Designed miniproteins, single chains, continued (5). Designs and how they scored, part 106

Each design is a single chain, and the fold is of that chain. pLDDT is the mean over its residues in the fold that is shown.

## One batch from the design tools (miniprotein)

Design m19696
Fold by ESMFold2-Fast:
Structure m19696 (fold): chain A 78 residues (1-78)
Amino acid sequence: SMEEEYQTNVEVGEKYFELGLKLEKTDPEKALEYYKQAITAYRHALQLKPDDEKVKERLKEAGEKLKKLDPNSLLVPK
């Protein structure tokens, strides 16, 4: 169901975001990959519930973490 798919993507996003936070200082390259996975999962959740303010906030947080750890990500064309 849409609710199950939404819940799964939120849970996956939260798990990867927490893994990114844990590894940020010891393994920043792996933290970057986890933040990218969190962003992907949160985007899927937001596609299912576009007005989810909590998911929007998490997406912003993960994006700011990505910018801090990889400034070159700002140069990737959309």
Scores: mean pLDDT 82

Design m19697
Fold by ESMFold2-Fast:
Structure m19697 (fold): chain A 83 residues (1-83)
Amino acid sequence: SAVEAAERIVERMKEEGLKTVSVVQVREELRRLVEEGEITRKEAEKILKALEDIVRERGRPVSFFGTVTAEEILEAGKRAEEE
């Protein structure tokens, strides 16, 4: 599920001691989860779209090099699953 995918990304961030990751890193991790059969490409696209919407709503420009928090990734997963 989209929520489980978001939780897996956040778990990896915690393992690496990261408070934030780049949007590119989130995209790469979602691509890996699609290749492993954990989520569909459509679910990955919904998570990325929701994440971009959250970043815009919080007054930050959408950028491949922009950073996002664990909380924002989890919120994106929830939005993607409810849509």
Scores: mean pLDDT 81

Design m19698
Fold by ESMFold2-Fast:
Structure m19698 (fold): chain A 58 residues (1-58)
Amino acid sequence: SSQLQQQLQQDLQQAIDDGMKAVNDALDGTPDEADAVGQQQGDRVQQIVQQGQQRLQS
């Protein structure tokens, strides 16, 4: 549905915004922290996309 698609777009945008904030915060720390945050955010985005595809197929 269009509502589900809008929700997925919002969830993805929120994950991007949260990821950018986390990366900026980690840049005040060590490179290892920034790398770990980047990988974690990548996994989160992938999970949101996969879950969204499952819901769209329902």
Scores: mean pLDDT 73

Design m19699
Fold by ESMFold2-Fast:
Structure m19699 (fold): chain A 67 residues (1-67)
Amino acid sequence: SLKEEADRYEQLADEAEKKGNYPLAASYYVKAAELYRQAGDTERAKRFWERAVEYAEKALGQPPAPP
């Protein structure tokens, strides 16, 4: 389901965050937000979009992830 896929991307985003990979975390939070929006869960979509913006901003102050 869309919710189960969104939950998976949330988990991946949390793991990326714990590893300090803010660009990857932001990307996964965007995916989670989009899937929750498609599922009609606008409140969760908003929360994860806000997290994506937060981590994207952190990424701008961080050196690029190693290749």
Scores: mean pLDDT 80

Design m19700
Fold by ESMFold2-Fast:
Structure m19700 (fold): chain A 95 residues (1-95)
Amino acid sequence: SKEDKIKEIVQQITEIITQGAAILDDQGQHSKAFHMMWVKHELEREIQTAIANKDWEKLKQGLLTIREFANKYLPPNLKKQIDELVEQGLKIIES
């Protein structure tokens, strides 16, 4: 289903954010790593609520917020993976 495909994409996004936080923590950027995990938790909550309510516009905004966050905090390789997953999610929402 459309819902199941979005859930799979969100899971992949959260796994990449977790990797990014671990990289920052390993580099001694503990405050940034903590902030990244906090943002991840808030986004998971908002996205799960949007999926449950079938609020595709709110979900779209959540994905765009994740893209902006990744562009600011993640290394280029992880940022690119998030960009690709967000594009896939937006395409599913528009279908």
Scores: mean pLDDT 83

Design m19701
Fold by ESMFold2-Fast:
Structure m19701 (fold): chain A 77 residues (1-77)
Amino acid sequence: SMEDFTKALKEMYKKTAEELKKRFPEVQELADKMINAETIEEMEKYLQEIVAKLTPEQRAEFERIAVRAAKEVLDKM
């Protein structure tokens, strides 16, 4: 359902934010805001701000984190 899909997307974003917080201390505050966001739109806003602060190498690691988070959520469904 759309509701289940929305819930899965929110879980994926929260898992991504939790991993970013652990690996990149400089984005911890933004990651916490992303974790506590209620809507996907708010989560995307904070994610965009996080990505803007990352170096090219950190962005590559972010992509790996995002893929891993997506796989974990899909495997749990």
Scores: mean pLDDT 83

Design m19702
Fold by ESMFold2-Fast:
Parts: sequence; C-alpha cells; structure tokens
Structure m19702 (fold): chain A 84 residues (1-84)
Amino acid sequence: SEALRLYEEGLARYEAGDYATALALFLAADLTERGVRLSEEELAALREQYAAYEKTQPVAFQALADRYAADARRRAAELRAAAA
C-alpha cells in the first residue's frame, strides 16, 4: 500500500526529529487513502509550509506533530492488519 509506505516514512522522520517532513508525509498518506496523490512538487511545498509553522510557533507545532504521529501509528497498524 502506498498510503502505508507514506505513513511509515513519516513515522521514521518523526522519530528522527524531522517533524515538518513527517507532517507532510502523514497528510500525503491520508490524501492517498482518499484517492488524491500529491506530486513531488506539492509534497515539497507542503514540507516548506510546515517548516515555516515550526519556526514561528514551535510549541504549538510540536503538539500538532505529536497528535498526527499518534494518528499515523494507529492507521499504519490498521493498514498492516488489513493486508494480512
């Protein structure tokens, strides 16, 4: 599953402390499950938007990243179970 790959890549980025890339990948994964696929250019633009948010409001951004990571872990587990 492409969506599962994006959630797992996002979670790896989150664990590495790259929260802006993690959030962009989590949103890309959710959109992929809804039948919408982001281009590489759209994904890069989204990463830059999240990086700007992190720079201007780091505490609020961290809380958002933690919430999205929790949702991504749950959804990745559901997708793995469905593929078995």
Scores: mean pLDDT 88

Design m19703
Fold by ESMFold2-Fast:
Structure m19703 (fold): chain A 82 residues (1-82)
Amino acid sequence: MEERLERLLRELEKLGLTEEAERVRRELREVREWVAKNPDLEVEGVDLETREVRTLNSEEVLEEALRLAVLALEQLIEAKKK
């Protein structure tokens, strides 16, 4: 996931969106710090109401945050290329 994220951030920088790439890096750093402070955290994760509810531990919360960031960056890059 992190390698894929870095690839997308590089593509964003190639499109001239360096400030946006830096903002994403900062926000993910904040999520990592929050997870590190709450290692025993278990939280219910919900994306859609139907069959997308599950309990997430702190590591899974970080992985889901990274996954959502990747999806958001892919959507942004696609929109900017057109």
Scores: mean pLDDT 70

Design m19704
Fold by ESMFold2-Fast:
Parts: C-alpha cells; structure tokens; sequence
Structure m19704 (fold): chain A 89 residues (1-89)
C-alpha cells in the first residue's frame, strides 16, 4: 500500500466517526480529502464510504445520491455533489 492509500483509509475512518456524531461538515471535508488521495480505481470505494458517513450524519438523500452515482461510475458527478453539499452547509 502507498502512503497516500494509507492516509486515504485513515481519513475515511475519521469521516465515519464525524458522521456518526452528526458532523456532516467534518464527514464531507474528510471524504473529499480522501478522494483527492485515492487512485482512479479506488474512487468508487472512497465515494461509497463517504455516502455511509453522510447517512450517519443524517443526510440520507445526499447519501443515497452519492451511492447511486458511485455505483454507476459517475465519480466526477458524485464529487461535485459532495462539494455543493459542503458549500450549502
């Protein structure tokens, strides 16, 4: 595993913790940071983890939309959605 892959995993674990505490801003920021570190092949996995963190934070509709886009391979659209949600909070 590369140092970037290890850091992305750490950020995703923290995003889930923040989501579980209802901190949507923290969950979103950490998910976007992990997405920047992730290789192209790992983008889907990062987005699916991020969707889980959003759902834990009470953003159920946004969680579902990100999950759906990630499963369809629409990673750029999922990223843009996460950025917009963060800007609106």
Amino acid sequence: MTPQELEAGRLLQQAVVYGGRGDAVGALRLTLEALDLASPRDQGAVLLSGATALGLAGLDEESRRVNQLALQGRYDEARELLQRVLEEL
Scores: mean pLDDT 84

Design m19705
Fold by ESMFold2-Fast:
Structure m19705 (fold): chain A 58 residues (1-58)
Amino acid sequence: AKVTVTLEDGTVGEGMMDASAEVAMAIGVGNLRSAGVGGKVVATDADGTVAEAEAPAG
């Protein structure tokens, strides 16, 4: 899946993960929560499946 992370300040990070959209999204949002950083995670599979989640700031 393609993973895009957008932080509250508008910083964008992209990555690729050989996982389903839901699994990739869960890993991404878990990392934001562990860091205490607010942001949105969007993961997209080759099949067009999209999974989204948001982590609250602090």
Scores: mean pLDDT 77

Design m19706
Fold by ESMFold2-Fast:
Structure m19706 (fold): chain A 94 residues (1-94)
Amino acid sequence: MMSDEEKLFKLERYFSKQLSKAYHELKEKYPELPESELKRALIEALGAVQPELDALKQKLLDGEISMEEALERIDELVKRIKEIAEELVKKAME
């Protein structure tokens, strides 16, 4: 059985890994964009989904969802972060 600390650590590690993958995919797609602008777009996109991420962490700690379901929801959140960041990146290139 996982402790609450182990659950959060596993979720955070997975989120960081998926977010890093999304960053590299965007960097390869938009190589001419300054890294500072890409990072700013990702930070803004993360801010937009932060309430959902916080709610997901709370549901996991309260035992309302399994770790497996939580990781699947992280994939959905990272996909949305990537979509928002890409939209912001396109505006920065105008």
Scores: mean pLDDT 84

Design m19707
Fold by ESMFold2-Fast:
Structure m19707 (fold): chain A 99 residues (1-99)
Amino acid sequence: SELEKAYELAKRLAEELRRAREAAKDGKTFEEALRRLTETAARAKRENELVRPTADLALGYANRALNAWKESREKAVEELEKGYEEVKEKAEELEKELE
C-alpha cells in the first residue's frame, strides 16, 4: 500500500538524518552523508506523495545543517538532531495509521 511505502521511506529518511548527525560529529564524511540524505529525500518525493511533506522537512534540515557547518559543527549536529526527532515523529504517525 502507499501508506506502507510512505512509512518505509520515512524510516529511511530518519536513519539518513541519524547517519548525517554522526558524520557531522566526526567531520570526516559529513558532505557524503548529507548528499545521501538529499538524494534519498528527492527519491522519496518522486516515489510517494504521502511522504512528500516529511521528505521536504528532511531537506530543510539538511540545508540548515549545511549552512551551519561553515561556522559550527555543533550547530550542524543540532540541526540534524532536530530533523531526526521530527522525521521520526512523522514515521511514528504513519506507523499508527498502519496499526
Scores: mean pLDDT 87

Design m19708
Fold by ESMFold2-Fast:
Structure m19708 (fold): chain A 86 residues (1-86)
Amino acid sequence: SEEKRKEADKRLVEAWKENLENMDKEEVFIATAYLLLNNEPAAEEFFEKLLKLSSREELEQYALSLKASKNPVNKKIGELLLEKLK
């Protein structure tokens, strides 16, 4: 149900926020991508952490690669990351 999905999403975001300092770069990237796609306010905090774990140049290259993807979700993630890197 929509209610169960919304509650699961809320639980996931809360768990990520609680564990942000213990997350590795790949985990922070996945969380950041999810939060950006869902226009979640927590995306800013996670993006800041991602910048500390990765170089700006590496993130830009990866975002450009995602934007060139045939997968529409990956394209959107790439676009959102590039907007944040401006």
Scores: mean pLDDT 83

Design m19709
Fold by ESMFold2-Fast:
Structure m19709 (fold): chain A 107 residues (1-107)
Amino acid sequence: GMKASDKDIAAVKKLVDELETLSEEEQVELLYKAFNFKGLKAMGWPEVVFYSLGYYFGYLFAKAGYEDKFEEIKKLLEKAMKKAGLSDSQIEAFIKGFEKGFEEGLK
């Protein structure tokens, strides 16, 4: 099973707390920078890497206790990845990972 570190959970909590103080445009920009989606686009990583990144983030998000914010953060992540110019297949892989990681994190 995955181990969620206290530091990584605290980082997700800090990120979500910051998002709640921002407009939607600023939220998209914060996620775009926090995940370095521009850098990931430039590296040309395959879908499996995006799935794994989404999975770990979804798992941490569930462990941080943000169940009620799942759909909103998913929407913001999709916008941030589109802003970075990621392919539809890379975006779908990340979101599927995020959904599965979140589900596993609730157990």
Scores: mean pLDDT 85

Design m19710
Fold by ESMFold2-Fast:
Formats: structure tokens, sequence, C-alpha cells
Structure m19710 (fold): chain A 70 residues (1-70)
């Protein structure tokens, strides 16, 4: 499931493991979907679940999604 895949990626990040580009793109896609379906509240709720992820590419993509909506 999408939830299980997201959880696995979050746990990998918590363990200090490097995320692949595909894993980062998957999380960004989920954030974009949350934004499209739930607006900023949906985006912020999902962002909280991804708080452990400090990858610069991921953080930049998340910031760009938020700016595009506002």
Amino acid sequence: SVTEKMQKIVEKAKAGEKLTDEEIEFLVEQAKRALELGGLPGFEALKKEFEVIKDEKFLKAMEELRKEYE
C-alpha cells in the first residue's frame, strides 16, 4: 500500500540511510496529491509525517510545491 511504502521510506531515513531519487520522488508525489486534495492543511499534515527527512532535494521540492499553491 501507499501508506506502507511511505512508512518504510520514513523508517529508512530515521535509520540515517540515504534515500534514492525514486523514493524522494514518490514522497513528493504524495505531498502534491495531499496538496491537491486537502490544500495546505493536507500538505502540512503529510509534511509532519516526513519531518525526519533532511535530504536537500526533497526539502527543495516540498518548498516549491508550497510556493506554487500560494
Scores: mean pLDDT 80

Design m19711
Fold by ESMFold2-Fast:
Structure m19711 (fold): chain A 92 residues (1-92)
Amino acid sequence: MEEKALDVAKAYAKLLLANGGTRDTAIHELELDIKVYDENNPGKNASSMLLEELARKYGVSGEDLVKAIEKVIEDLRAGKELKSDITLEVPT
């Protein structure tokens, strides 16, 4: 279960980078998504809805996905390469 959440988080970070983002812009977006989720007001923020939909789509808990994203932020700050077997589409 934890490995699946990590693969989803890595795939999401790779999607942010593929859209012409830098490491710093990807980190900023991921930190914003976590903050919006933690503030528990998902109906007002697209980012919190995105994490909830990703968790549902891939069968992971939102809490596990948040923890995995925190790990991915640390890996990005350390300059580590992201590898994931999952390809993400933006949830509509």
Scores: mean pLDDT 68

Design m19712
Fold by ESMFold2-Fast:
Structure m19712 (fold): chain A 78 residues (1-78)
Amino acid sequence: SALEQQKQQFLERLRKLLEEATEAIKAGDLERFRKVMAEIQKLIQEMVQQLPMSDVEEVLQSVKPLVDELIEAARALA
């Protein structure tokens, strides 16, 4: 369906941005990290506007391992 294709595109974009945020933190590049986090926030806003909330929740659950990796990278920096 068109909804499933759109959801998959958001998932792929979110995964890429989360991986970029983790790489930026590991590199100590706080400027790049802030820029990528702003892009993640904007993407989540687009998802909330374009997808049913149940589909937004499913996408966010699918990226949980990448969020956990980002949190671990941030803890290692501190």
Scores: mean pLDDT 87

Design m19713
Fold by ESMFold2-Fast:
Structure m19713 (fold): chain A 84 residues (1-84)
Amino acid sequence: SLIEEAEKYRKLGEELERQKDYKKAAEQFIKAGEHYEKAEDYESAARSYLKAGQMYKKAGDYKKAEELVKKGEELLRKAAEKKK
């Protein structure tokens, strides 16, 4: 399932963050975000992209960090959209 694959990548990202391998952690969080996004779980996708942005910031890649933060914020807006 897309959610199960997303969770696997998210857990791998968290392990790499603990090892301070921030660039590889960011790459895994991006993969998690992509799988959550395909599953239309926009809140979990947003959290994954924001975490990837945080990892790139720790790795010194501020441009990639900013792009991922903007993507995460856009997905949070989609998640907050309510139909009445």
Scores: mean pLDDT 87

Design m19714
Fold by ESMFold2-Fast:
Structure m19714 (fold): chain A 69 residues (1-69)
Amino acid sequence: MPTVLLKVVSTDAERARDAALKVPGTLSAGVYDETTVYVSTEGEEAAEKTKEALMKLPYVKSVEVVGKV
């Protein structure tokens, strides 16, 4: 299955990273800057579930797909 890369914009990047790592199907999450986290997921279904989980959080502003490999 393709690995999906997500860009997460948050008011607290470290909290967003930690929340992403708790979602099943997340392979990695890294803080890029104070408001930006990149998350890799195992396939498109895991990416959708991760996006839905993160968008429920009040400190997450957006989640978008930026790549597939």
Scores: mean pLDDT 83

Design m19715
Fold by ESMFold2-Fast:
Structure m19715 (fold): chain A 92 residues (1-92)
Amino acid sequence: SSKKEEAKKHVAELTRVGVKAAGKAGDGDDQERISVLASQAISAIDAGDNETAIKHVEELTKVGVEAAKKAGDEKDVKEVEEHGKKAIEALK
């Protein structure tokens, strides 16, 4: 569905920004956690389990925001928050 593709697009962008931010912060554990949460969110979206997908996107957004804050990049914080919000809205 168009809404599933929209959600997946925003998860992909959130993941890209979050992994980049974790790399800037020197946090390989955050990079791995972001990648795992993104894979779990995409799998739940593809399965049509929107409730589980929302929970994974919420956690992914939280980890991405923390990584961007550690990196001192306010633009990346806002991009992670916005893509997370748009992914969740597409799944509701």
Scores: mean pLDDT 89

Design m19716
Fold by ESMFold2-Fast:
Structure m19716 (fold): chain A 88 residues (1-88)
Amino acid sequence: EKREKLLELLKKHYGIETEEQAEAYIDEVIARAKAAGVPQELLDGLRKAWEEGKGEEVLRYINQLEIEVDVKEALDLIRAYTAELGEK
């Protein structure tokens, strides 16, 4: 029942309709955040919240990870652009 409520929250906020899609989405978020260099503690927190069926915690971690990834991706783009200008 707690897992069902978590899936309902994911459907409402992220358009996820099945547990398989939810698992794939959580794995995608973790993989993307890990690639962006987000702290492991946040990745572990999301995985634990998902395993415990804590829907509100899962949403909080996903939102935080998306913000962290967006910031790091923006910094990486700025760094790449600055390096390209420096080589000219």
Scores: mean pLDDT 71

Design m19717
Fold by ESMFold2-Fast:
Structure m19717 (fold): chain A 74 residues (1-74)
Amino acid sequence: SMDREFAELVREAALLFGQYKQAARQSKSAADQARAQLDAVMARLRALGERGQRVVRGFEEALKAFEAERAAEE
């Protein structure tokens, strides 16, 4: 069902976001791979309509916050 697909994509995006945050401090290659996978899952979420778009906005805000924290690190 569409509801099951939505729930599965949200779970996958959350796991990939966690993987991206871990990889970002260890390996550029691993971070780039995790980010590409996250972006692909977010594109699939956007395609599911307004609720998917809302979830993606949340991840985009969290990504901006994480990148701002990293940019502030010396």
Scores: mean pLDDT 87

Design m19718
Fold by ESMFold2-Fast:
Structure m19718 (fold): chain A 77 residues (1-77)
Amino acid sequence: MKEKELAEVKKKIEEIIKRMNDYWKESGYKPNLTKLQKAVIIVKRLLKEGYDRELVIEAASEIFGVKKEDIEKALKA
């Protein structure tokens, strides 16, 4: 059952990425953000929306190809 929750969070992250890309394309703004910085922004948003911390960090780690430890460190900084 944890696999279903992880898949749902991954789908939500992909939706957010698409909306962010559409917004940047429309605004002409090209933020020079690293994969880690993008992952942290999305994780913070989903945590504020009430998603489980462990699932959100795992999903972001897999989608952006960044280590869970790096996301957790960036969230504390």
Scores: mean pLDDT 77

Design m19719
Fold by ESMFold2-Fast:
Structure m19719 (fold): chain A 67 residues (1-67)
Amino acid sequence: DEREKRFIENAEAFKTILVNQLKDPEEAEKLQKEIDEWVKYWLENRDEFLEKRKAAQKALEEAIKNA
């Protein structure tokens, strides 16, 4: 949600900074595509990682409170 929006905004800002530092347009295009693929991979797998992390934290908190 807000973290997803922040991640996308940070990825776009990072892409802009790197592209501006590259004088070769071919290298800039390649880098943009690589960043876009990483963003896509993160978004496709984020829900799975977040669900696993949330479940693990809840289990840990319950174990600590009941110990």
Scores: mean pLDDT 71

Design m19720
Fold by ESMFold2-Fast:
Structure m19720 (fold): chain A 68 residues (1-68)
Amino acid sequence: SMEAERSLKVTKLQLEIRKYLEKNPNLSDEEVEEYVKKLIEKNKASPEEQTMLRKSAESSLEYLKKKK
């Protein structure tokens, strides 16, 4: 279904954000926001998808800051 395809797209983008942040642990919050914004624009994410992607980036940043 179209919904399943959209869910898979969001999941793949969330994983891409996580991998990017893990590879670039010294990025500022502003640089992370720019990366997520470009990813949203490139993939024409809906407002709901944008919220999910931004929330994923925030959670990943919090995890990485607490880890080291």
Scores: mean pLDDT 79

Design m19721
Fold by ESMFold2-Fast:
Structure m19721 (fold): chain A 55 residues (1-55)
Amino acid sequence: SDEELAKKLLEVSDEFAQKAEEVIAQGLPQEELREKFEELWEEYNEKVDKILEEH
């Protein structure tokens, strides 16, 4: 259902936001911060793709 899909996507988005805040809070140098955000973005996209494929 569209409601279940939306819920799952919101949960993944919330998880991404929380992890992003944790990374920012670490006060990493710009290059390390960029690399960590690239990792988080890739993880986010993989989770979104999986939800869309399974739904």
Scores: mean pLDDT 84

Design m19722
Fold by ESMFold2-Fast:
Structure m19722 (fold): chain A 75 residues (1-75)
Amino acid sequence: SVAEKVAALAAAGREASRLVEEGRYEEAGQILADALRALGFDDLADEVLAATRAGELTPEKIDRVALEAYLAVLR
């Protein structure tokens, strides 16, 4: 359901932000990318992994990617 997808994405986004604050960037990027890919957002998942490799995975980037995915799910 849409509600289950939104809940899964919210949980992944919060966990990724927590891991980033702990300096665990690879784990944060992987958790968020896996959640996005499970929902069919392969391009957003690839963007998250690329940002992680570039050292650009910030809480702000996580929030932006999560928002883009939410808007796509809420159709």
Scores: mean pLDDT 86

Design m19723
Fold by ESMFold2-Fast:
Structure m19723 (fold): chain A 120 residues (1-120)
Amino acid sequence: SSELEELLKEIAKLVKEIIEIHDELILDYIEGKLTKEKFIKAADEIIELMKKIAELLEPVNPEAAEKLREIAKQIEELKKKLEEGKISVGEAVEELSKLVQEFLEVVNEAATEIQEELLS
């Protein structure tokens, strides 16, 4: 495998972990099991995974890495608003889902650019 193939595999693994954390959070919310503490824990895990993906992308796509760090920062701000009681858990879930969607769009674009480089 090339270094770029190993990079794509590691990114895919971390993306899958974010999707699984977000899916569990949405299911807990639907079932009425989502607490503020559970949301904060899930948000912290997603932030750390996004930062790891940004570090992996930095050498090959610094623009994508910066976009991911900005999304992670927005999740940190969302977490703070929830902790301060400025938003409801439901509002936090809705805003996190939008940020996760933006994250997936950035990663898909970066992965496509890497895949095109591999095929060249």
Scores: mean pLDDT 90

Design m19724
Fold by ESMFold2-Fast:
Structure m19724 (fold): chain A 86 residues (1-86)
Amino acid sequence: SKKENLEKALKHLKQALKAVEAGKYDEAIAHVEKALEEVRKSGDKALTRQMEAVLRAVKNAAAQGASASAIDALKFAIDVLEEALK
């Protein structure tokens, strides 16, 4: 169901946030890619675009060694998904 897909995406985003905070960018990218796949399965186009933006932010952070923008993007996406699941 859409709800189950969004719940799985939320779990992956929370794991991605922990990975970025630990400097583990490859793990963070893998988790955001899994979150994107789950959001795509939900059929929500706006959330899909949001997850694509988060993936770009995490990849940019990995390339530059700067986590702040990736952390902000992940926290915002987590808040959006938590609100969607109310």
Scores: mean pLDDT 87

Design m19725
Fold by ESMFold2-Fast:
Structure m19725 (fold): chain A 82 residues (1-82)
Amino acid sequence: KLELIEKAVEYIGQAIKALKQGDAEEAVKYLEKARKLLEELGDKYSVAVKYLDKAIKAAKQGKLEEAKKLAETALGIVSIIR
């Protein structure tokens, strides 16, 4: 369980880095990986999953700054819950 949380945090971090570099495609890949891990961890992460879904949508629309803010929000939520 803890290892899955650490992996999800790592993937969100990689997505934020990709968004800062303008790489929407790479960011979406990492956000989708993080989303799947948090979904497996159950309902207490549902709000973080919702923010990752919004971040993926924004990144796919080329709204990289919006996607970054949404991904940072998801990361903050995961960090509080643990």
Scores: mean pLDDT 86

Design m19726
Fold by ESMFold2-Fast:
Structure m19726 (fold): chain A 72 residues (1-72)
Amino acid sequence: SLEEEKRKETLERVDKLIDEFSKAFNLPPELVEELRRFAKELIENSDKTPEEILAEVSRRLRELILEYKKKK
């Protein structure tokens, strides 16, 4: 239960981060979905800390934003 609560908190924090950046940069829905899937898989299938997960998601988000801007 404590581990499940921690995972839920981490997922909520990641979802908020993705939502805020999605709105700020007008990211297409498919990129948002890809980031959410990546984050969920990372939370469920790794032994990384919440801080490590947030750092990894932030790095991936930055990469996708840069790639998206290059295509524009």
Scores: mean pLDDT 77

Design m19727
Fold by ESMFold2-Fast:
Structure m19727 (fold): chain A 118 residues (1-118)
Amino acid sequence: AAAREALRRAALEAIDRALELLEQALEEARRESERNPELSEEIIRLVEEARRLLEEGRRLLLTGTPEAVAQAAQRVGEAARHVGLARELAEEVSPRLAELLGRALEALAEALAHLVAL
C-alpha cells in the first residue's frame, strides 16, 4: 500500500520531469528550424509523439489498476524510443538539444524503473 503509492508518485514525478524537458527540447528544435529545417521537423514530430504517449501514460497511471499500470509502462517505453531517435538526430543539429533529450531519456528510464517495481 504505502510502498506502491510511493512508487506511483515517483513514476509520476519522473514523467512530469520528462515532459518539462521535452517542452524545452521543442523550443530549442523550433529555434533550429531555419538552420536545419528537415532534421528539426523530424525531431519536433518525434518529441510531440513522445509527449502524447507520456500524457496517455500519466492518465493511465492515475487510474491505479494493474492493467493501466502495465499500459502506462508500454507508453513510457514507446516515448523513450521516440526520444532516443530524436536525440540521435539532435547530435547533428544542436549539442543543447541533444543534452535536453538525453536528460529526458534519464527521466524516462527512472519512470520505467518505478513502473516495473509497481
Scores: mean pLDDT 89

Design m19728
Fold by ESMFold2-Fast:
Structure m19728 (fold): chain A 73 residues (1-73)
Amino acid sequence: VPSGAEAVELGHEYAAKGDQALAQGNYQLAIEYGDKAVRYGLEAMRAGDAAGGTGVALRGIGIKLDGELGLKA
């Protein structure tokens, strides 16, 4: 189980991959990476890093929404 700090770091890494997928028009992959970022954000919150975990989860949610909107375009 990652520490809160490790979960935040991994979450931001997956969010960055999601941003790259959005830039490439790979909306399905962006949704997958955004979901991973949300999961790591929740892990960070469970590990006691509520602020870092919340930031990562919100970033992941935004990426998922952008990916879903891209699929509808």
Scores: mean pLDDT 84

Design m19729
Fold by ESMFold2-Fast:
Structure m19729 (fold): chain A 61 residues (1-61)
Amino acid sequence: GNEEAAKEGAEAGAAASKKSGGGGSTGYDVLNQQALDNGGDREAAREGGIAGALAGGGSPP
């Protein structure tokens, strides 16, 4: 994985969650999927998704 890809995925995921007014579990799921799609690396994007969820106001499970 690439740390930059994970970070980019997290940024995109957090922004998407905030724009839709999403948070909590639903927002977290969306962030995770967005990070996977944008990260380009499945494992790195997942980590990014978790970081994005935290930044977006969600909490990890």
Scores: mean pLDDT 55

Design m19730
Fold by ESMFold2-Fast:
Structure m19730 (fold): chain A 99 residues (1-99)
Amino acid sequence: SESIKKLRELAAASKNPILKAALDAGIKTIEEAEKEGKTKEAEEVAKIVLDSAEEAGDDFEKFFMLLLQKTNKIKDPEVREVATKVIMAMIDAANATKE
């Protein structure tokens, strides 16, 4: 996926360790959804995460606010389920990185 490739590049380039940890966890969760056959849902969520990350830059709080706003607008319940799992994984990773 082009979106997942770009997300990996953004995560690798990030100077914010919390954002990097969150993006790495999110990418892993998206890839797990693809592996389970939810390829379309995973790609849609990857685009939402990528758009949020590109708009926020290295600002974790702005990234997370944008991601939550975009996720709340998802009409497809299957896409929303994948997005929710991604967000939960990102929260867990971010909290594990904080002092």
Scores: mean pLDDT 86

